# Designs tried in a protein design run: designed miniproteins, single chains, continued (4). Part 51

Each design is a single chain, and the fold is of that chain. pLDDT is the mean over its residues in the fold that is shown.

## One batch from the design tools (miniprotein)

Design m13756
Fold by ESMFold2-Fast:
Structure m13756 (fold): chain A 94 residues (1-94)
Amino acid sequence: SDEELKEEIIRELTKVGVPKEVAEKIANLVVENKDADPWELAEKIISLLPEEVREEGVKALAEVLRKHGYKDVALELELILGVEELVAAVEKVF
């Protein structure tokens, strides 16, 4: 159910250090945009996550989404995070 999905998103995101207000915004965004483009939804979610907890937040959220059948959004979240990590790694070398 939407309530169970929202509650689990908030719980798992706050558990990894995402501020409650941000976790609530992300939970609402997911529930309100189930039929939206997975990449656009993932991009919006990542933009809301503070840099300090972005990796842990993406990993926690992707697991919750995958469990509830939103595998496409989960994959896009992990892909965007992976590209961000690759860009950061290249910038450290050059």
Scores: mean pLDDT 82

Design m13757
Fold by ESMFold2-Fast:
Structure m13757 (fold): chain A 55 residues (1-55)
Amino acid sequence: FLSDEEIRAILETLSDEQLQKIKAVLEEFLKDPSLSPEVKAYYQRVIALIDELLS
């Protein structure tokens, strides 16, 4: 998985509309009960970084 700094650098190149779409997709993926704890934590971390950029 990418570091928070690497994720942030990528997300900063995206529009607010693109960030909102990625967040929605990740929130749908988080509804999957078969997700490993590592993958779930990673998706939640990416969503948190998106929320920081949108605020």
Scores: mean pLDDT 83

Design m13758
Fold by ESMFold2-Fast:
Structure m13758 (fold): chain A 65 residues (1-65)
Amino acid sequence: MRVPGGGEGADRAGTALAAQGALDNEGARKLYEISLEKGEITEEDLREAAPSATDEQVKLAIEQA
């Protein structure tokens, strides 16, 4: 699944994951780099950046983006 809003959507999804305690600073930087290179963040990219995040946390972050 793609995060809506491209780069801005990725920032919102990252912020939502961080608010849940599921995304550290290194994961946030990685998501930012992916969004710059691809223009889109997938659910798989979110899981890779936040490997400790649950499926529910990732889905909530995407919904809030």
Scores: mean pLDDT 70

Design m13759
Fold by ESMFold2-Fast:
Structure m13759 (fold): chain A 78 residues (1-78)
Amino acid sequence: MTPLSAEQVEQLIAQYRAEVDQLIAQQASPEVVQGAIAHLQGLIALLEQLQAQYPDHAALYQRLIDTYREIIARLQAY
């Protein structure tokens, strides 16, 4: 398995920030918001596994995890 590059991590951050902004702007249903939160929680678990597998990239994955946690908090506050 290939680790994520810094460019890929920045692209994912930008993508998910835009997706969350779209959900909020469109007044997404509580069901859709809860689904998005569950999906992001799953991604965080996978990223934590990748940090253990690729310690040289741990800081990069931590940035993505922190961003997803921020997005979850924003969705929960919506």
Scores: mean pLDDT 78

Design m13760
Fold by ESMFold2-Fast:
Structure m13760 (fold): chain A 82 residues (1-82)
Amino acid sequence: SLKEKVKEAIEKAKELALSKITDPNLQRRVELLYKTALYLVDKAKSEEEIRKGIDAVLEEMSKFLPPELVEEIRKILDEALK
């Protein structure tokens, strides 16, 4: 299902982010956003709600992660929505 594909992509995005981050405080923020993303996908009633939730999480990531990493994460998540 779409939700299963998106959850798989969220897991891959988390692993990618944590592999490139050594700061424990940033790792904790990534883990919290990962849990938020899974929650938003589970409660979503449409593809549009899933996209809105992902966009909100990516916006939060853009506040503390390098732009290049956020773009890599966005691509992983966008491919799951196709």
Scores: mean pLDDT 85

Design m13761
Fold by ESMFold2-Fast:
Structure m13761 (fold): chain A 99 residues (1-99)
Amino acid sequence: MERFELLKQLIEKTAEGVATGDPEAFLEAAELAEKLGLPEAAEALRRMAEKAPEWLKRLREGHGFNEEELKKLIEERKKEAKKLVEEAIKKLEEELKAE
């Protein structure tokens, strides 16, 4: 049961990082991946944390996105991340019922 709770938290934190570009969310997800015994996933998540702020900076400074357009894009990504997390939780609950 504890392993499934850690996996749920990992999915939630990864989705948060993808939606917000927040490096702290990716770093928290990396810690959870290490607790699950997934060191390669943890390393990949740490690298995503390093790249996330640079990607957002490039959109603001280099690609002609205004602040309103960028905010709308971030909000849409947050909604998509929430749906992915909810679907993953549902699949996890189905696995628990099957065992």
Scores: mean pLDDT 68

Design m13762
Fold by ESMFold2-Fast:
Structure m13762 (fold): chain A 114 residues (1-114)
Amino acid sequence: SSELKKKQDEFSNKIQEILSEITEKRQKKFDEELAKIDNEEEKEKLAKKWGEKEQEMMAKLVETIYKIQEELLNNEKEKALKIWEEFVEELLKEGLITEEEAKELLEKFKKMIE
């Protein structure tokens, strides 16, 4: 297999790992909050809303990964970082992530592209 394909797979995997770590922390927090709710109808409504937000976040990530891979392959690290910053800002504006999660996502991505 070509070096180009290997680099594409490596970047995709690293980006997915960054988001996966945040998603696992969010799932744990959500499970803890859900466990505090005694009303089954309220639980179902929260679980549905959470699932819809996670699905939206994943859809945006897929589009973003495609753009970032192109820039990183062209050695355009600053452009890749800008795309990632815009992605994180959009997630924050849509209420899909917290400000703390946004900072963590930005820090991990910056370290990855160093």
Scores: mean pLDDT 80

Design m13763
Fold by ESMFold2-Fast:
Structure m13763 (fold): chain A 72 residues (1-72)
Amino acid sequence: SMEQQQKVAEMEKMYKEAEEYAKLNPAARRYASLIEAMRQLAQGNPSVADQAYEEAKKAYEKAKELTEQYLK
């Protein structure tokens, strides 16, 4: 569906941003990897897309927080 495709696209955006965070802070790498795993899961199985999206969002928030604290 359009809604599921939009969530996958948003997760791809989160992954790209988390990869940039991981370049600045190696501790963010684990969260970038988790976002990509959730994106692949959502793309391959639409029935879990909502759950995968929520997990990716939490991982993205952690990558951002850790990197902002590291750069401060």
Scores: mean pLDDT 84

Design m13764
Fold by ESMFold2-Fast:
Structure m13764 (fold): chain A 95 residues (1-95)
Amino acid sequence: ELEEIFKSIREAVEERIEELGLPPEYKKKVEELVEKLEEAIKKKDEERAELVVGILVTIFELAALEKGLTNTQSEEIRKDLEEELKKLEEELEKL
């Protein structure tokens, strides 16, 4: 059951990486975050799991924005997302 959940998470993440065309730097970061998420789930650490999910969502939002950039205002949104990503990463490092 837990192994099947982890397999589903890994498959969903890999599909999203391919769909969004994540650069190698973000792909490695996402893979490391998935490992941290699996550890948090195994340890029933809800706080860590929520932070890791938040970071993953923000990375995918940044990738989607970059792939879909056709609007002059997207630069400001990108900066806001990059700032949120740094904040979430700092919160995770404190755990």
Scores: mean pLDDT 77

Design m13765
Fold by ESMFold2-Fast:
Structure m13765 (fold): chain A 85 residues (1-85)
Amino acid sequence: MHELTEEERKAAEEYRELAEKAEKAIEEKKEKEAAYYLGKAALVLAEAFGAPEEVIKLAEKAKNSENLKEAIEYLRKAQKLLEEL
């Protein structure tokens, strides 16, 4: 069974809140805000769960993306790196 640390639990909660904000921004066609929240959500999880520096860097790039497509491409690259660990 998964027993999360307080830090991991807090990061999961922050991730959920940021993911909800990203979803709302997508619905409102606010691509730059959606990219920011998606990237920040990924960054919060990556840092809390000790992801490699390259994954953290890609999440940061997603957070600073101008549109959803760019952010999603960076997040896909981050996910690919995690799968190849």
Scores: mean pLDDT 79

Design m13766
Fold by ESMFold2-Fast:
Structure m13766 (fold): chain A 120 residues (1-120)
Amino acid sequence: SESLLEEFRRLYDRLMALLGQVPSMSDAQLQALIDRLRALLAEVRATTDNALTIALIEEIIRYLENVLNKASQLEIDIELGMMRIVVGVILSVPLSDEELREAIEALKRIISLLEAALNS
């Protein structure tokens, strides 16, 4: 059966593929997505101190803001690479099953928001 870490990595790869489509979005779609993710980040910070979940949402918001601000393709590619490094570093420390379940649930919510925004 799939482990929690394997499920997280599978969802994270799905997220990264969707983030690659973000540069095709309008400024209005990007702003609406940023606003929804900022609301999710506030909700998460009120309920958990889970560094993986918080860092994941913060890095996605930073990436989206760079796209909205018309960053070059090179800057966008660097930001995606940095996001993979940050998540990789956090995953290098022991995480509880509960922390991984919280991160998986946040990933599912983020993926849903991204898919809705890309199809709007």
Scores: mean pLDDT 84

Design m13767
Fold by ESMFold2-Fast:
Order: structure tokens, then C-alpha cells, then sequence
Structure m13767 (fold): chain A 108 residues (1-108)
């Protein structure tokens, strides 16, 4: 059910936060990326963007992506967040980019 998917996503966020605070950045990145994909499935695009941003920060600390890649993706995610906050339709390809990025982090 959507309620069970939401609970799973919320549990993953808490687990990611705990792993990040412990310095386990690689596992934190994976857990945040999984949460991002669940929020995409739920249609909660604001939380999907937030979790993708957290996954990217953890991934750069784990050495899985470059600081240059972090900067590039952070700018695009900030733009997407601005569109949502102003009740504007997301830029084309935003959801596909979030999905690809989360999947890339999970494969690392």
C-alpha cells in the first residue's frame, strides 16, 4: 500500500541519517538513494529531490562521485526544488535524471 511504502521510505531516511552521523557515507548514500526512488514512486517529488541531494553529499564524502559532479547535480536539483516550491511543472527530464542518479549511486 502507499502507506507501507511511505513508512519504508521514512525508515530508510532515519537509517541514512544514522549511517551518515556514524561516518558510514557509502551505506548512507545507498540508503538515501533507495529512499529517493521510493519517494519518486509515491509522487513525493520534493522529498525525492531532498533524498537525492543527501545521497549525493554522502556519495562525495565516500569518494563515489567527484566534487564537480556534486556541484553540477546540486544546481539542477536546486532549480527543480524552486519549481516545486512555486507550484510550477518540473523541468523536462528532471524525474528521469533523479532516477538515473539514484540508480547509479546504488550500483556503486
Amino acid sequence: SPEELKKKAEELVKKGDELFSQGNYKEAARVYAEAALLYLELGDYKKAIDMTSRALEAAVKAGLISPEELQRYSLRLALAKTFIDNNLPLPKGTLEEIKRLAERILEA
Scores: mean pLDDT 89

Design m13768
Fold by ESMFold2-Fast:
Structure m13768 (fold): chain A 58 residues (1-58)
Amino acid sequence: TVDDLWAQSRELYSQSQTLFQQSVTLESQGNFDQSQQLRDQSVQLYDQSGQLGLQAVQ
């Protein structure tokens, strides 16, 4: 349903933000490889969130 798509979109967005914050922490610790991996995952979840949000309003 539209409500399910919206709820899932918000959950993915929240997870994206969490991973981004973790990537910043890892970078501050000098763990650049893991920081980059989490950033890539954050971006992917953000994109998926946007796609579901777009689908929910169509």
Scores: mean pLDDT 84

Design m13769
Fold by ESMFold2-Fast:
Structure m13769 (fold): chain A 75 residues (1-75)
Amino acid sequence: MTREDLINAIQRALDEDQQGLLERWKAGVETAIKNGELTPEEIELANGLIEAIENKDAEAVYDKLLELVELREKK
């Protein structure tokens, strides 16, 4: 799977269910913050991802999601 394939999949998801993706992501982030599961750096990346979803910027969504996943995997 290429970077292009993933960005295209994200763009499709944003076009089909932007509101649902935004609501699920916001709820997940708020729950994780409440439980103390996120570092300040992860919170900043998560907020950046929310903004990218609101802007329907698939490339920004991909970049922020990749950074967040890599940060979580290093723990």
Scores: mean pLDDT 78

Design m13770
Fold by ESMFold2-Fast:
Structure m13770 (fold): chain A 93 residues (1-93)
Amino acid sequence: MQEAVDRALAAVSEELGEEVTLEKLREMAEEANRTGDPEKILEVAKLVARLLLLMAEQDPSIDVEEVRKFVEEQMKKVEELIKKILEEREELE
């Protein structure tokens, strides 16, 4: 588990051009929640999805298909949340 997490975090860090730790990911999630910025919410969701899939692929005891389905379901919820935020912003203006 730990090696898979470390490797996944390293890959995500390379994508962002900075070191991403679980603590930083939590900070990003808190900022996304505080600001309601749909781009930040989507960014955090994509990072979590990528980490989960990379960890599942490295651990033979984990069913990658179940993780993929879980990630797909969570991403749909994120897309619905983003749509709601955008609609609320249009009504507030």
Scores: mean pLDDT 73

Design m13771
Fold by ESMFold2-Fast:
Structure m13771 (fold): chain A 89 residues (1-89)
Amino acid sequence: SHMEKERREKLIIKEVSILMKLLLKLGFTEDEVERIALDVLKTRYGYSEEQARELIRRAKEEADKLKLTPEQYTAAALRAIGYVLDLLS
C-alpha cells in the first residue's frame, strides 16, 4: 500500500542518513560517502540510479538533523559493516 511504501522509504532514508553521518565522522569525503550510499541503495535495496540519488538527497537532509551519541555511532558502525559485507558477497 502507499502507507507501507512511505513507511519503508522513511526507514531506509533514516538508516542511510545514519550511515552517511557515521562515514563523515570517520573521515570519509562527501564523494566517498555518496558513492557508498549509492551502492547500498542499488545493491541491498534494488533501487535504480535515479531512485537512489533522490533517496540520497532526502537522506542528506535527514542527516543534517541528526545528533548521534557514542552508542548510536557504535550501532551505526555495526550496521555499516553489514552493508560492506553484503557488497563483498
Scores: mean pLDDT 78

Design m13772
Fold by ESMFold2-Fast:
Structure m13772 (fold): chain A 115 residues (1-115)
Amino acid sequence: SAARRAELVRLAEELREKRRRYQAENPQEYQNFVNRVLESIKRSLERIAAEDPSLAAVTAQAIGIINDLQAGKISFDQAIQQLNQMEQQARQAGDLRAALLLGEVAALLAMIRWV
């Protein structure tokens, strides 16, 4: 319903505001949390590459983007954009497994951006 959609929009706005306040009040703890999650994503990508060598190149590229993000060389928006562009290229090449992996990493980074 329209009322339910309006409620969900309001809750999403309240959640974004609460996260912004947490980031402002606890910037070091917020940065440490973000870094731990990014490190966990890199470890998962390394494991995927070890289990499936056909994904080694795409996981290495995704890890490189996360490394650039952690080093402050690129923003979260730039990292997500690069991953989405790589996903599109993988889909056009018929590499559906690489495309799915890149899409999942982009979605995780988008989620972290709001925490």
Scores: mean pLDDT 82

Design m13773
Fold by ESMFold2-Fast:
Structure m13773 (fold): chain A 87 residues (1-87)
Amino acid sequence: MAVEKLREAARAAREGDLEAAAEYLREAARAAEELAEKYPSVKEQLLKLARELRELADLAPELPPEELAAAAEHAAELLEKLLELAE
C-alpha cells in the first residue's frame, strides 16, 4: 500500500538510510500512479503527488534526514486524504 511505503520511507530517513528512503518514495510514486488509474476523481492530484515523490526521491541524498522524513509523512497524510475523497 502506498501510504505504508511512505511511512517506511520516513522511518528509513530517520535511520539515515537515505538510499532506502528514496526507493520507498519511488515505490510510493508508482503506487500513486496505479491509484490514479483506479480513481478518476482524484487522478490529477495523485499524478501530481507521484511526480513530487519522484522529485523528493532524487533529492533525498541532499536533504537532512529529519526534513526528508517530515516530507514523507506529509505525503502519507495527503495520500490518505485523497483516497478518502475518492471513496
Scores: mean pLDDT 85

Design m13774
Fold by ESMFold2-Fast:
Structure m13774 (fold): chain A 122 residues (1-122)
Amino acid sequence: MEIKGTIKVDVYGDGEKKEITLTFHVPKDVDVSKLTLVLIDPETGEETRLPLPAVGEEQPLTALKPGETLRLYIEGYNLELGEVKLPDGLTVSIEEEDGFNVLVITNNSDKTYIVYVKVEEE
């Protein structure tokens, strides 16, 4: 039996907060908060592996500067795009890379945003 995991990717900048909702399916016995988030740094291109934050805690990931693209995924699981709220000039997509889904956020604006991640409890 599979359960639905939910994470929020929050984008802060220019006096506003916008939220991207991501979902994925995991076996019922898997603790979502122990899964590994993989982040590709938009400035360096370096791949970083992080544990997901504790449920209800918002963790800063990176700054997203004008012209930068952030890529992130959950190791071993396919992300699905849910509700998307973004500032003007930012775009989001899910791209299939090497058999798994990657969230891609591109900043085409002239403003810097800070990206956070949060695990939702349901």
Scores: mean pLDDT 77

Design m13775
Fold by ESMFold2-Fast:
Structure m13775 (fold): chain A 63 residues (1-63)
Amino acid sequence: GAAAEREARIERILANARAALRAAGASDQTIDEVLARVRELLEAGRWDEAERLVVRAMLQTAA
């Protein structure tokens, strides 16, 4: 159902974000902090803010 599809989408986004941050060289602590905020935003329906946070965190880590 829609709820299960939403949960699957959130988990996929978080898994992809974790992989991207890890590839950029982020520490496990930084990844956990960023993903906790991303999860909060996604669960609140703030998808655009979550996406911007992930992109910014990846760029800052790779700099």
Scores: mean pLDDT 84

Design m13776
Fold by ESMFold2-Fast:
Structure m13776 (fold): chain A 80 residues (1-80)
Amino acid sequence: SMEERLAQLLEFFETHLRDNPAVRRLLAAMAEHGRDDAALLAALGPGVREVLSLAFGVETAADIDPALLARALALHESTL
């Protein structure tokens, strides 16, 4: 379900944000400047997309729903 995928995504982002200060910096910049999620996805790189691909059970990272990713990132940042 959407709720299960969102929870799994938030868990992965919590782990990656702790290990990757660049992701934290990008989220802060997005909150301050209203950046496009496409720019954030490009900056995060293929590693994050690969993890999301596994979490959503898709075979290619291109099939990941960017709207769901954007919502998860915004929700995670708002709880910090």
Scores: mean pLDDT 53

Design m13777
Fold by ESMFold2-Fast:
Structure m13777 (fold): chain A 81 residues (1-81)
Amino acid sequence: TLEQIAEVLKRKLYEAADKVGSELIRKQGDLVAQAALQGLDLASQQAAKAIGDVARKEGDEAALLVIGALQEAGKEIAKLL
């Protein structure tokens, strides 16, 4: 279950990274996926940190893409539960 959740989070964040050519979003996708393997609370904390870091370094539009990717991941994860 946590492995499937991590795979969905990584895929959706990588898709967002590819749309804007952001290595930062791709790296945050790896961190969120790694956190998800340890638990959903840690995944949530890392996702919030990712949004803040992307907003600070790449701006609000890039952060909104991360939020959108996480929302789509959440919909897919809900179907796995």
Scores: mean pLDDT 86

Design m13778
Fold by ESMFold2-Fast:
Parts: structure tokens; C-alpha cells; sequence
Structure m13778 (fold): chain A 62 residues (1-62)
């Protein structure tokens, strides 16, 4: 499924290139746009990188 592939790719890119601040900003942006699936993938990336504060902040908005 293209949607599932995009969510996986977005999580992998976010893990590779995302900073704590950039992941929070991206997560908030996706929530504001109603893209909750992408916001969840950003939250997963933050958790995988050990950015637990970013993870909890994004999760609270979902």
C-alpha cells in the first residue's frame, strides 16, 4: 500500500535526519493539518531516537 510505504519512509527519514526540535515542529504541523497518521510516525521517530519529551508532546496533541 502506497500510504503504508509513505508512513514507513517518513518515519525512517525522521529517525535519520530529525532533531528533537524539528520533530516537535513537524509533529505539531501535521496535527494542525489533520494528518494524524504522519504525526504518529513523527512521534515514533522521536521515541526511537530517545527524544521522550518530543514524543510525549506530539502524542498529547493526537
Amino acid sequence: DVHDSLLTAYREISVKHGTEDSLVADGKKFVEQGNLDFAKEIAKAAKKKGYLKAYEEIKKLI
Scores: mean pLDDT 77

Design m13779
Fold by ESMFold2-Fast:
Structure m13779 (fold): chain A 57 residues (1-57)
Amino acid sequence: MEKEKKGLINKANAHRQAADAYEEMAKLASDTPIAEQYRKLAEQHRKEAEKYEKEAK
């Protein structure tokens, strides 16, 4: 139980880091259409992180 919960927390952390990276890329590319794509990817990773956090409660 604890071991599986730790795995879910690790996955949530990985998705949060990916989301942060995509948000930074979106900020740097804010003058181009690619910025919207990076924001969508960041949002997707945020949602995945929340999903894993909910499973880990």
Scores: mean pLDDT 78

Design m13780
Fold by ESMFold2-Fast:
Structure m13780 (fold): chain A 61 residues (1-61)
Amino acid sequence: AEQAAREAALAHADRKDAAVVPSGPTTVAGGGGMAGGTATASGLTAEGARAALEAAVAKGE
């Protein structure tokens, strides 16, 4: 039952990506600058990732 909800969420994310990414020329042209502001996150280490998850759980999720 809950797996259906998870799969629906993943399908939604995939559709959103497909709807936006085909507009690609604009996205690709800004890829370098946009990626610098959006893609990079401190804590790519296992410790950083775990700390972020624990913080989310502590907030009640």
Scores: mean pLDDT 50

Design m13781
Fold by ESMFold2-Fast:
Structure m13781 (fold): chain A 58 residues (1-58)
Amino acid sequence: ATTVVVTVEGSEEQREEVDRRARELLASKEPTAENVVAATKEAAKELGLKVTVETRTF
């Protein structure tokens, strides 16, 4: 199984805004792990926040 860990730097309110924007970006796309990661990165970039993505496979 593959686990993707996404960490967004910022306050709790900023992280909630990233999540909200990422959901809006996903509304017209398939809810795949790749699309979720891409939407989260784009939302964080729009808010000027740093994001780190780690992929682990078992």
Scores: mean pLDDT 75

Design m13782
Fold by ESMFold2-Fast:
Parts: sequence; C-alpha cells; structure tokens
Structure m13782 (fold): chain A 83 residues (1-83)
Amino acid sequence: MEEEVEKAIEELKKYLEENFPEPELYKEIVEIARNEKDVKELTEKLIKLLKELIEKKVKKEVIDAILQVAGAEAAKAVLEEAK
C-alpha cells in the first residue's frame, strides 16, 4: 500500500497519543487500519469506531486522519452518518 497510508497511520497514532490517554482505543484504531485487508470489513469497523469518536467529541484532525486511512468510500459513509 502507498506511502500516503503509512503517513496517515503515523499521523493518526500521534494524534491519538496526544488526545487519547486510553491505550485500548488507540490500539484498536491502529490495528483495524493496519490489519484488516478486507475493504468492506475495514470500512464497517472504521465507521463504528469513528461514530464512537464523534460521540466523544474528538477533534476534526483525528477524524480526518482516520478517514484518510480508510479511503474515500468510508469517508463518504461516515460524513453521511454524521449529518
């Protein structure tokens, strides 16, 4: 996968470490982004997790980083859910 995804994962890791002192949530997000090779399953897991982050009022920058890792289809689905 492209360097852009690795950079997005690294940026996401940094934002989560700075904004979330909860290792379980941080670990789950990184693990989903790196280990799920099925695009549909990855999208479903990320949507569920992003919905939880939105409920916890997470900063837009963290959400943007997660969406960059998930790709355009997951980003669109999450943005439609957030309306």
Scores: mean pLDDT 57

Design m13783
Fold by ESMFold2-Fast:
Structure m13783 (fold): chain A 55 residues (1-55)
Amino acid sequence: SNEETLALLEDGLARVRKIAAEEEKRTGKPPSPLLQRAIDALEEKIAQVRAALAA
């Protein structure tokens, strides 16, 4: 269902954000471009699923 998909995407985003934060703490640099793209892509998919649920 869209609700299950949303929950999985939100969990995935939280996990990737945690990895990015840990990398930043360890390196003292912003997250890698690959990690930032992953975050952006997950946020976009979450927005699309939320729009579908609101329709």
Scores: mean pLDDT 85

Design m13784
Fold by ESMFold2-Fast:
Structure m13784 (fold): chain A 85 residues (1-85)
Amino acid sequence: SVEEAREILKKGEEIMKAWEEDPEKAEKLIKEAKEDPKYKSAAEGAELLKKGSEVYKEKGEEARQLSVESLEKAAEVADEIIEER
């Protein structure tokens, strides 16, 4: 039980590290882990974490774009105030 938990955790760490460095390798590791009942939960957990990361990246890009637009509008308002004074 404890040994199985350690092996599952190591597989999860391997998948997560591969996703950061080589996404194609991560996909292969997930596919292999899904075929092994011992590692299926680790593979499914890693897939959920990747989807969460993708949602965060998508929202992060949108948040960054909104921040840039807000700064541009603030600069325009500042310029208008300076010209009026």
Scores: mean pLDDT 67

Design m13785
Fold by ESMFold2-Fast:
Structure m13785 (fold): chain A 70 residues (1-70)
Amino acid sequence: MAMTVEQRKRLEALAARYSTDPEERQRLLDLAFEIVDEIAKELNPDAKYITDEQFEAALPRVEEALRAAA
């Protein structure tokens, strides 16, 4: 599903909180993108775009996964 520039910036800022290493931050960012896409598809598999509500619903799981992976 397509993510907005604002949603992407929020995930980039979140990943930066867990690592200062550029390669590790990219790994965490990729993980965050996968989680958001998975949750968005679970909530509405027919949607082509990620809504802000779906994005907000995915954030707690993203934070939990990033904390565990860092």
Scores: mean pLDDT 78

Design m13786
Fold by ESMFold2-Fast:
Structure m13786 (fold): chain A 89 residues (1-89)
Amino acid sequence: GAVAAARAAVASARAAIEAAKAGDVAGAIGGTIGALGALLDVKLDPNASPAALKAAEAAAKAGFAAVKGKIEEAERHLEEAERHLAEAE
């Protein structure tokens, strides 16, 4: 469901940030692609809550910031994603 997909988006974004911190650009890209795929799953779920959608969107933003090496920005987006995910659950 949408909550499970939002959770997957947050997990993928977290992986992207950790890869970026390690200097692994390919890993950061992979995590970001994972977050985008999970966001698409949330958008395709007709029962998706606004909170689940916001969590997945914030997770995707975290991934993009991580790929750009903007770690503090990525962590802010991840915190926002985790807050929305908690509201969706």
Scores: mean pLDDT 88

Design m13787
Fold by ESMFold2-Fast:
Structure m13787 (fold): chain A 81 residues (1-81)
Amino acid sequence: KPSEADLEAEVYIALGLIFLAIGKRDEEKGNYEAAIESYEKAIELFRKALDIPGVSPEVRAEAQRLIDEAEKRLKELKEKL
């Protein structure tokens, strides 16, 4: 059974994934400013998951991977504006 810390972290990860998906959709539509805002919110939420004490290595690795993905997308998007 997941720990309380893992469950709390997974809530932040789920919210971050929603914003990451919104950002991808806005980017596809050419709404680049909205996409940037959504990617930044996703990164903030994934970082909140990492900041929770007692999170398992697996959940921490998931959050870090998602931060890296969102940061890469954000950088690439800012470069093509």
Scores: mean pLDDT 87

Design m13788
Fold by ESMFold2-Fast:
Structure m13788 (fold): chain A 84 residues (1-84)
Amino acid sequence: GPLAQADRAAYGAGLWASEAVGPEGTAKNAMRPAIEGARRLGGDEATAKSAAQGAIEGWMKGVGTLGARSNATDGAAQGAAEGA
């Protein structure tokens, strides 16, 4: 369903964001690859864009925490679900 698609999109977007800019980079530089990753895993362009935006926001909230990669993934999933 849409929630499962958002979760997959968030995971993809978060993974692309963390890979492209790392924990200390800027989400802005990761936006394009995050949208592409979300598009491959999620529904239409609007859903992918909203999911990627939420995922990047959630990822940034987790990045400064112990276990940042895992916490960033959880934050990305929640952000994408809200954005979709």
Scores: mean pLDDT 59

Design m13789
Fold by ESMFold2-Fast:
Parts: C-alpha cells; structure tokens; sequence
Structure m13789 (fold): chain A 88 residues (1-88)
C-alpha cells in the first residue's frame, strides 16, 4: 500500500535527519546511554551501520560521505512515496 510506503519512508527520513543533526552538525556532542542506542538503531534502520562502524578504521571524512549518500537516497524515496500518495 502506498500509505504504508509513505509511513515507512517518513520514519526513515526522520531517522536520517536525527543522525545528520547529531553526527554532522554537532561535532562536540558525544551521545551516551539511550541517545547512543537511538542513533545506532537509526543507523541500522537506514542500512548505514556499516559506514558508522568503519569510522574507526577509515577516515572520518569517508564515513561522513557515505552518511550523506544514504540520506540522499532516503530523501528521494520519501519524496517519491509522498508524490504517489498525493496522486491517489
């Protein structure tokens, strides 16, 4: 169903926005406890937990680039799902 697709895409977009704000726009913020768990869950939901895990073995810049690419894919799907829902 298009409505389910839209809801799923929006949930992923919300997770992506949370990761972007915390990970890319707040460099001095170190998540702890529940916040760290929420960020990890969001990364798994987006399929980018691998990119975050590799931050310890690759350059931080490379990991950030993968995060941005994943965010763009999530936003594209959200816009597509929204357009389909509005066309119903």
Amino acid sequence: DIEERYREAKRRLDAADRLLEVGLNAPNLVPEGAEAEELRAAAVELGIDEAIRLAATESEEAAIERLRESFERVREEYERAKALLEAL
Scores: mean pLDDT 63

Design m13790
Fold by ESMFold2-Fast:
Structure m13790 (fold): chain A 84 residues (1-84)
Amino acid sequence: DGEKAIEYAEKAVELLRSGPQTPEIQQAIKYAEKAIEYLKKGDYKKASVYLGKGLGYAIKGKAPQEALIYLEDGLRYASKAAGK
């Protein structure tokens, strides 16, 4: 479900942008935005890689739990789309 992956990734980016802008959070945003770009192109495999990197940086940056949940949901839906 590529559309749900886009929705959750965009919600995650919005939450990340609304909080403190640490270097780790800025990297999380860059990777999540790169993932959204690949999701819109239908490249779910690359999108999953970049969502995973974004999630890793969001965890290091101590992002709000809601942003982490949206990144995890986005990654889950991107991975489901990649497996089709």
Scores: mean pLDDT 85

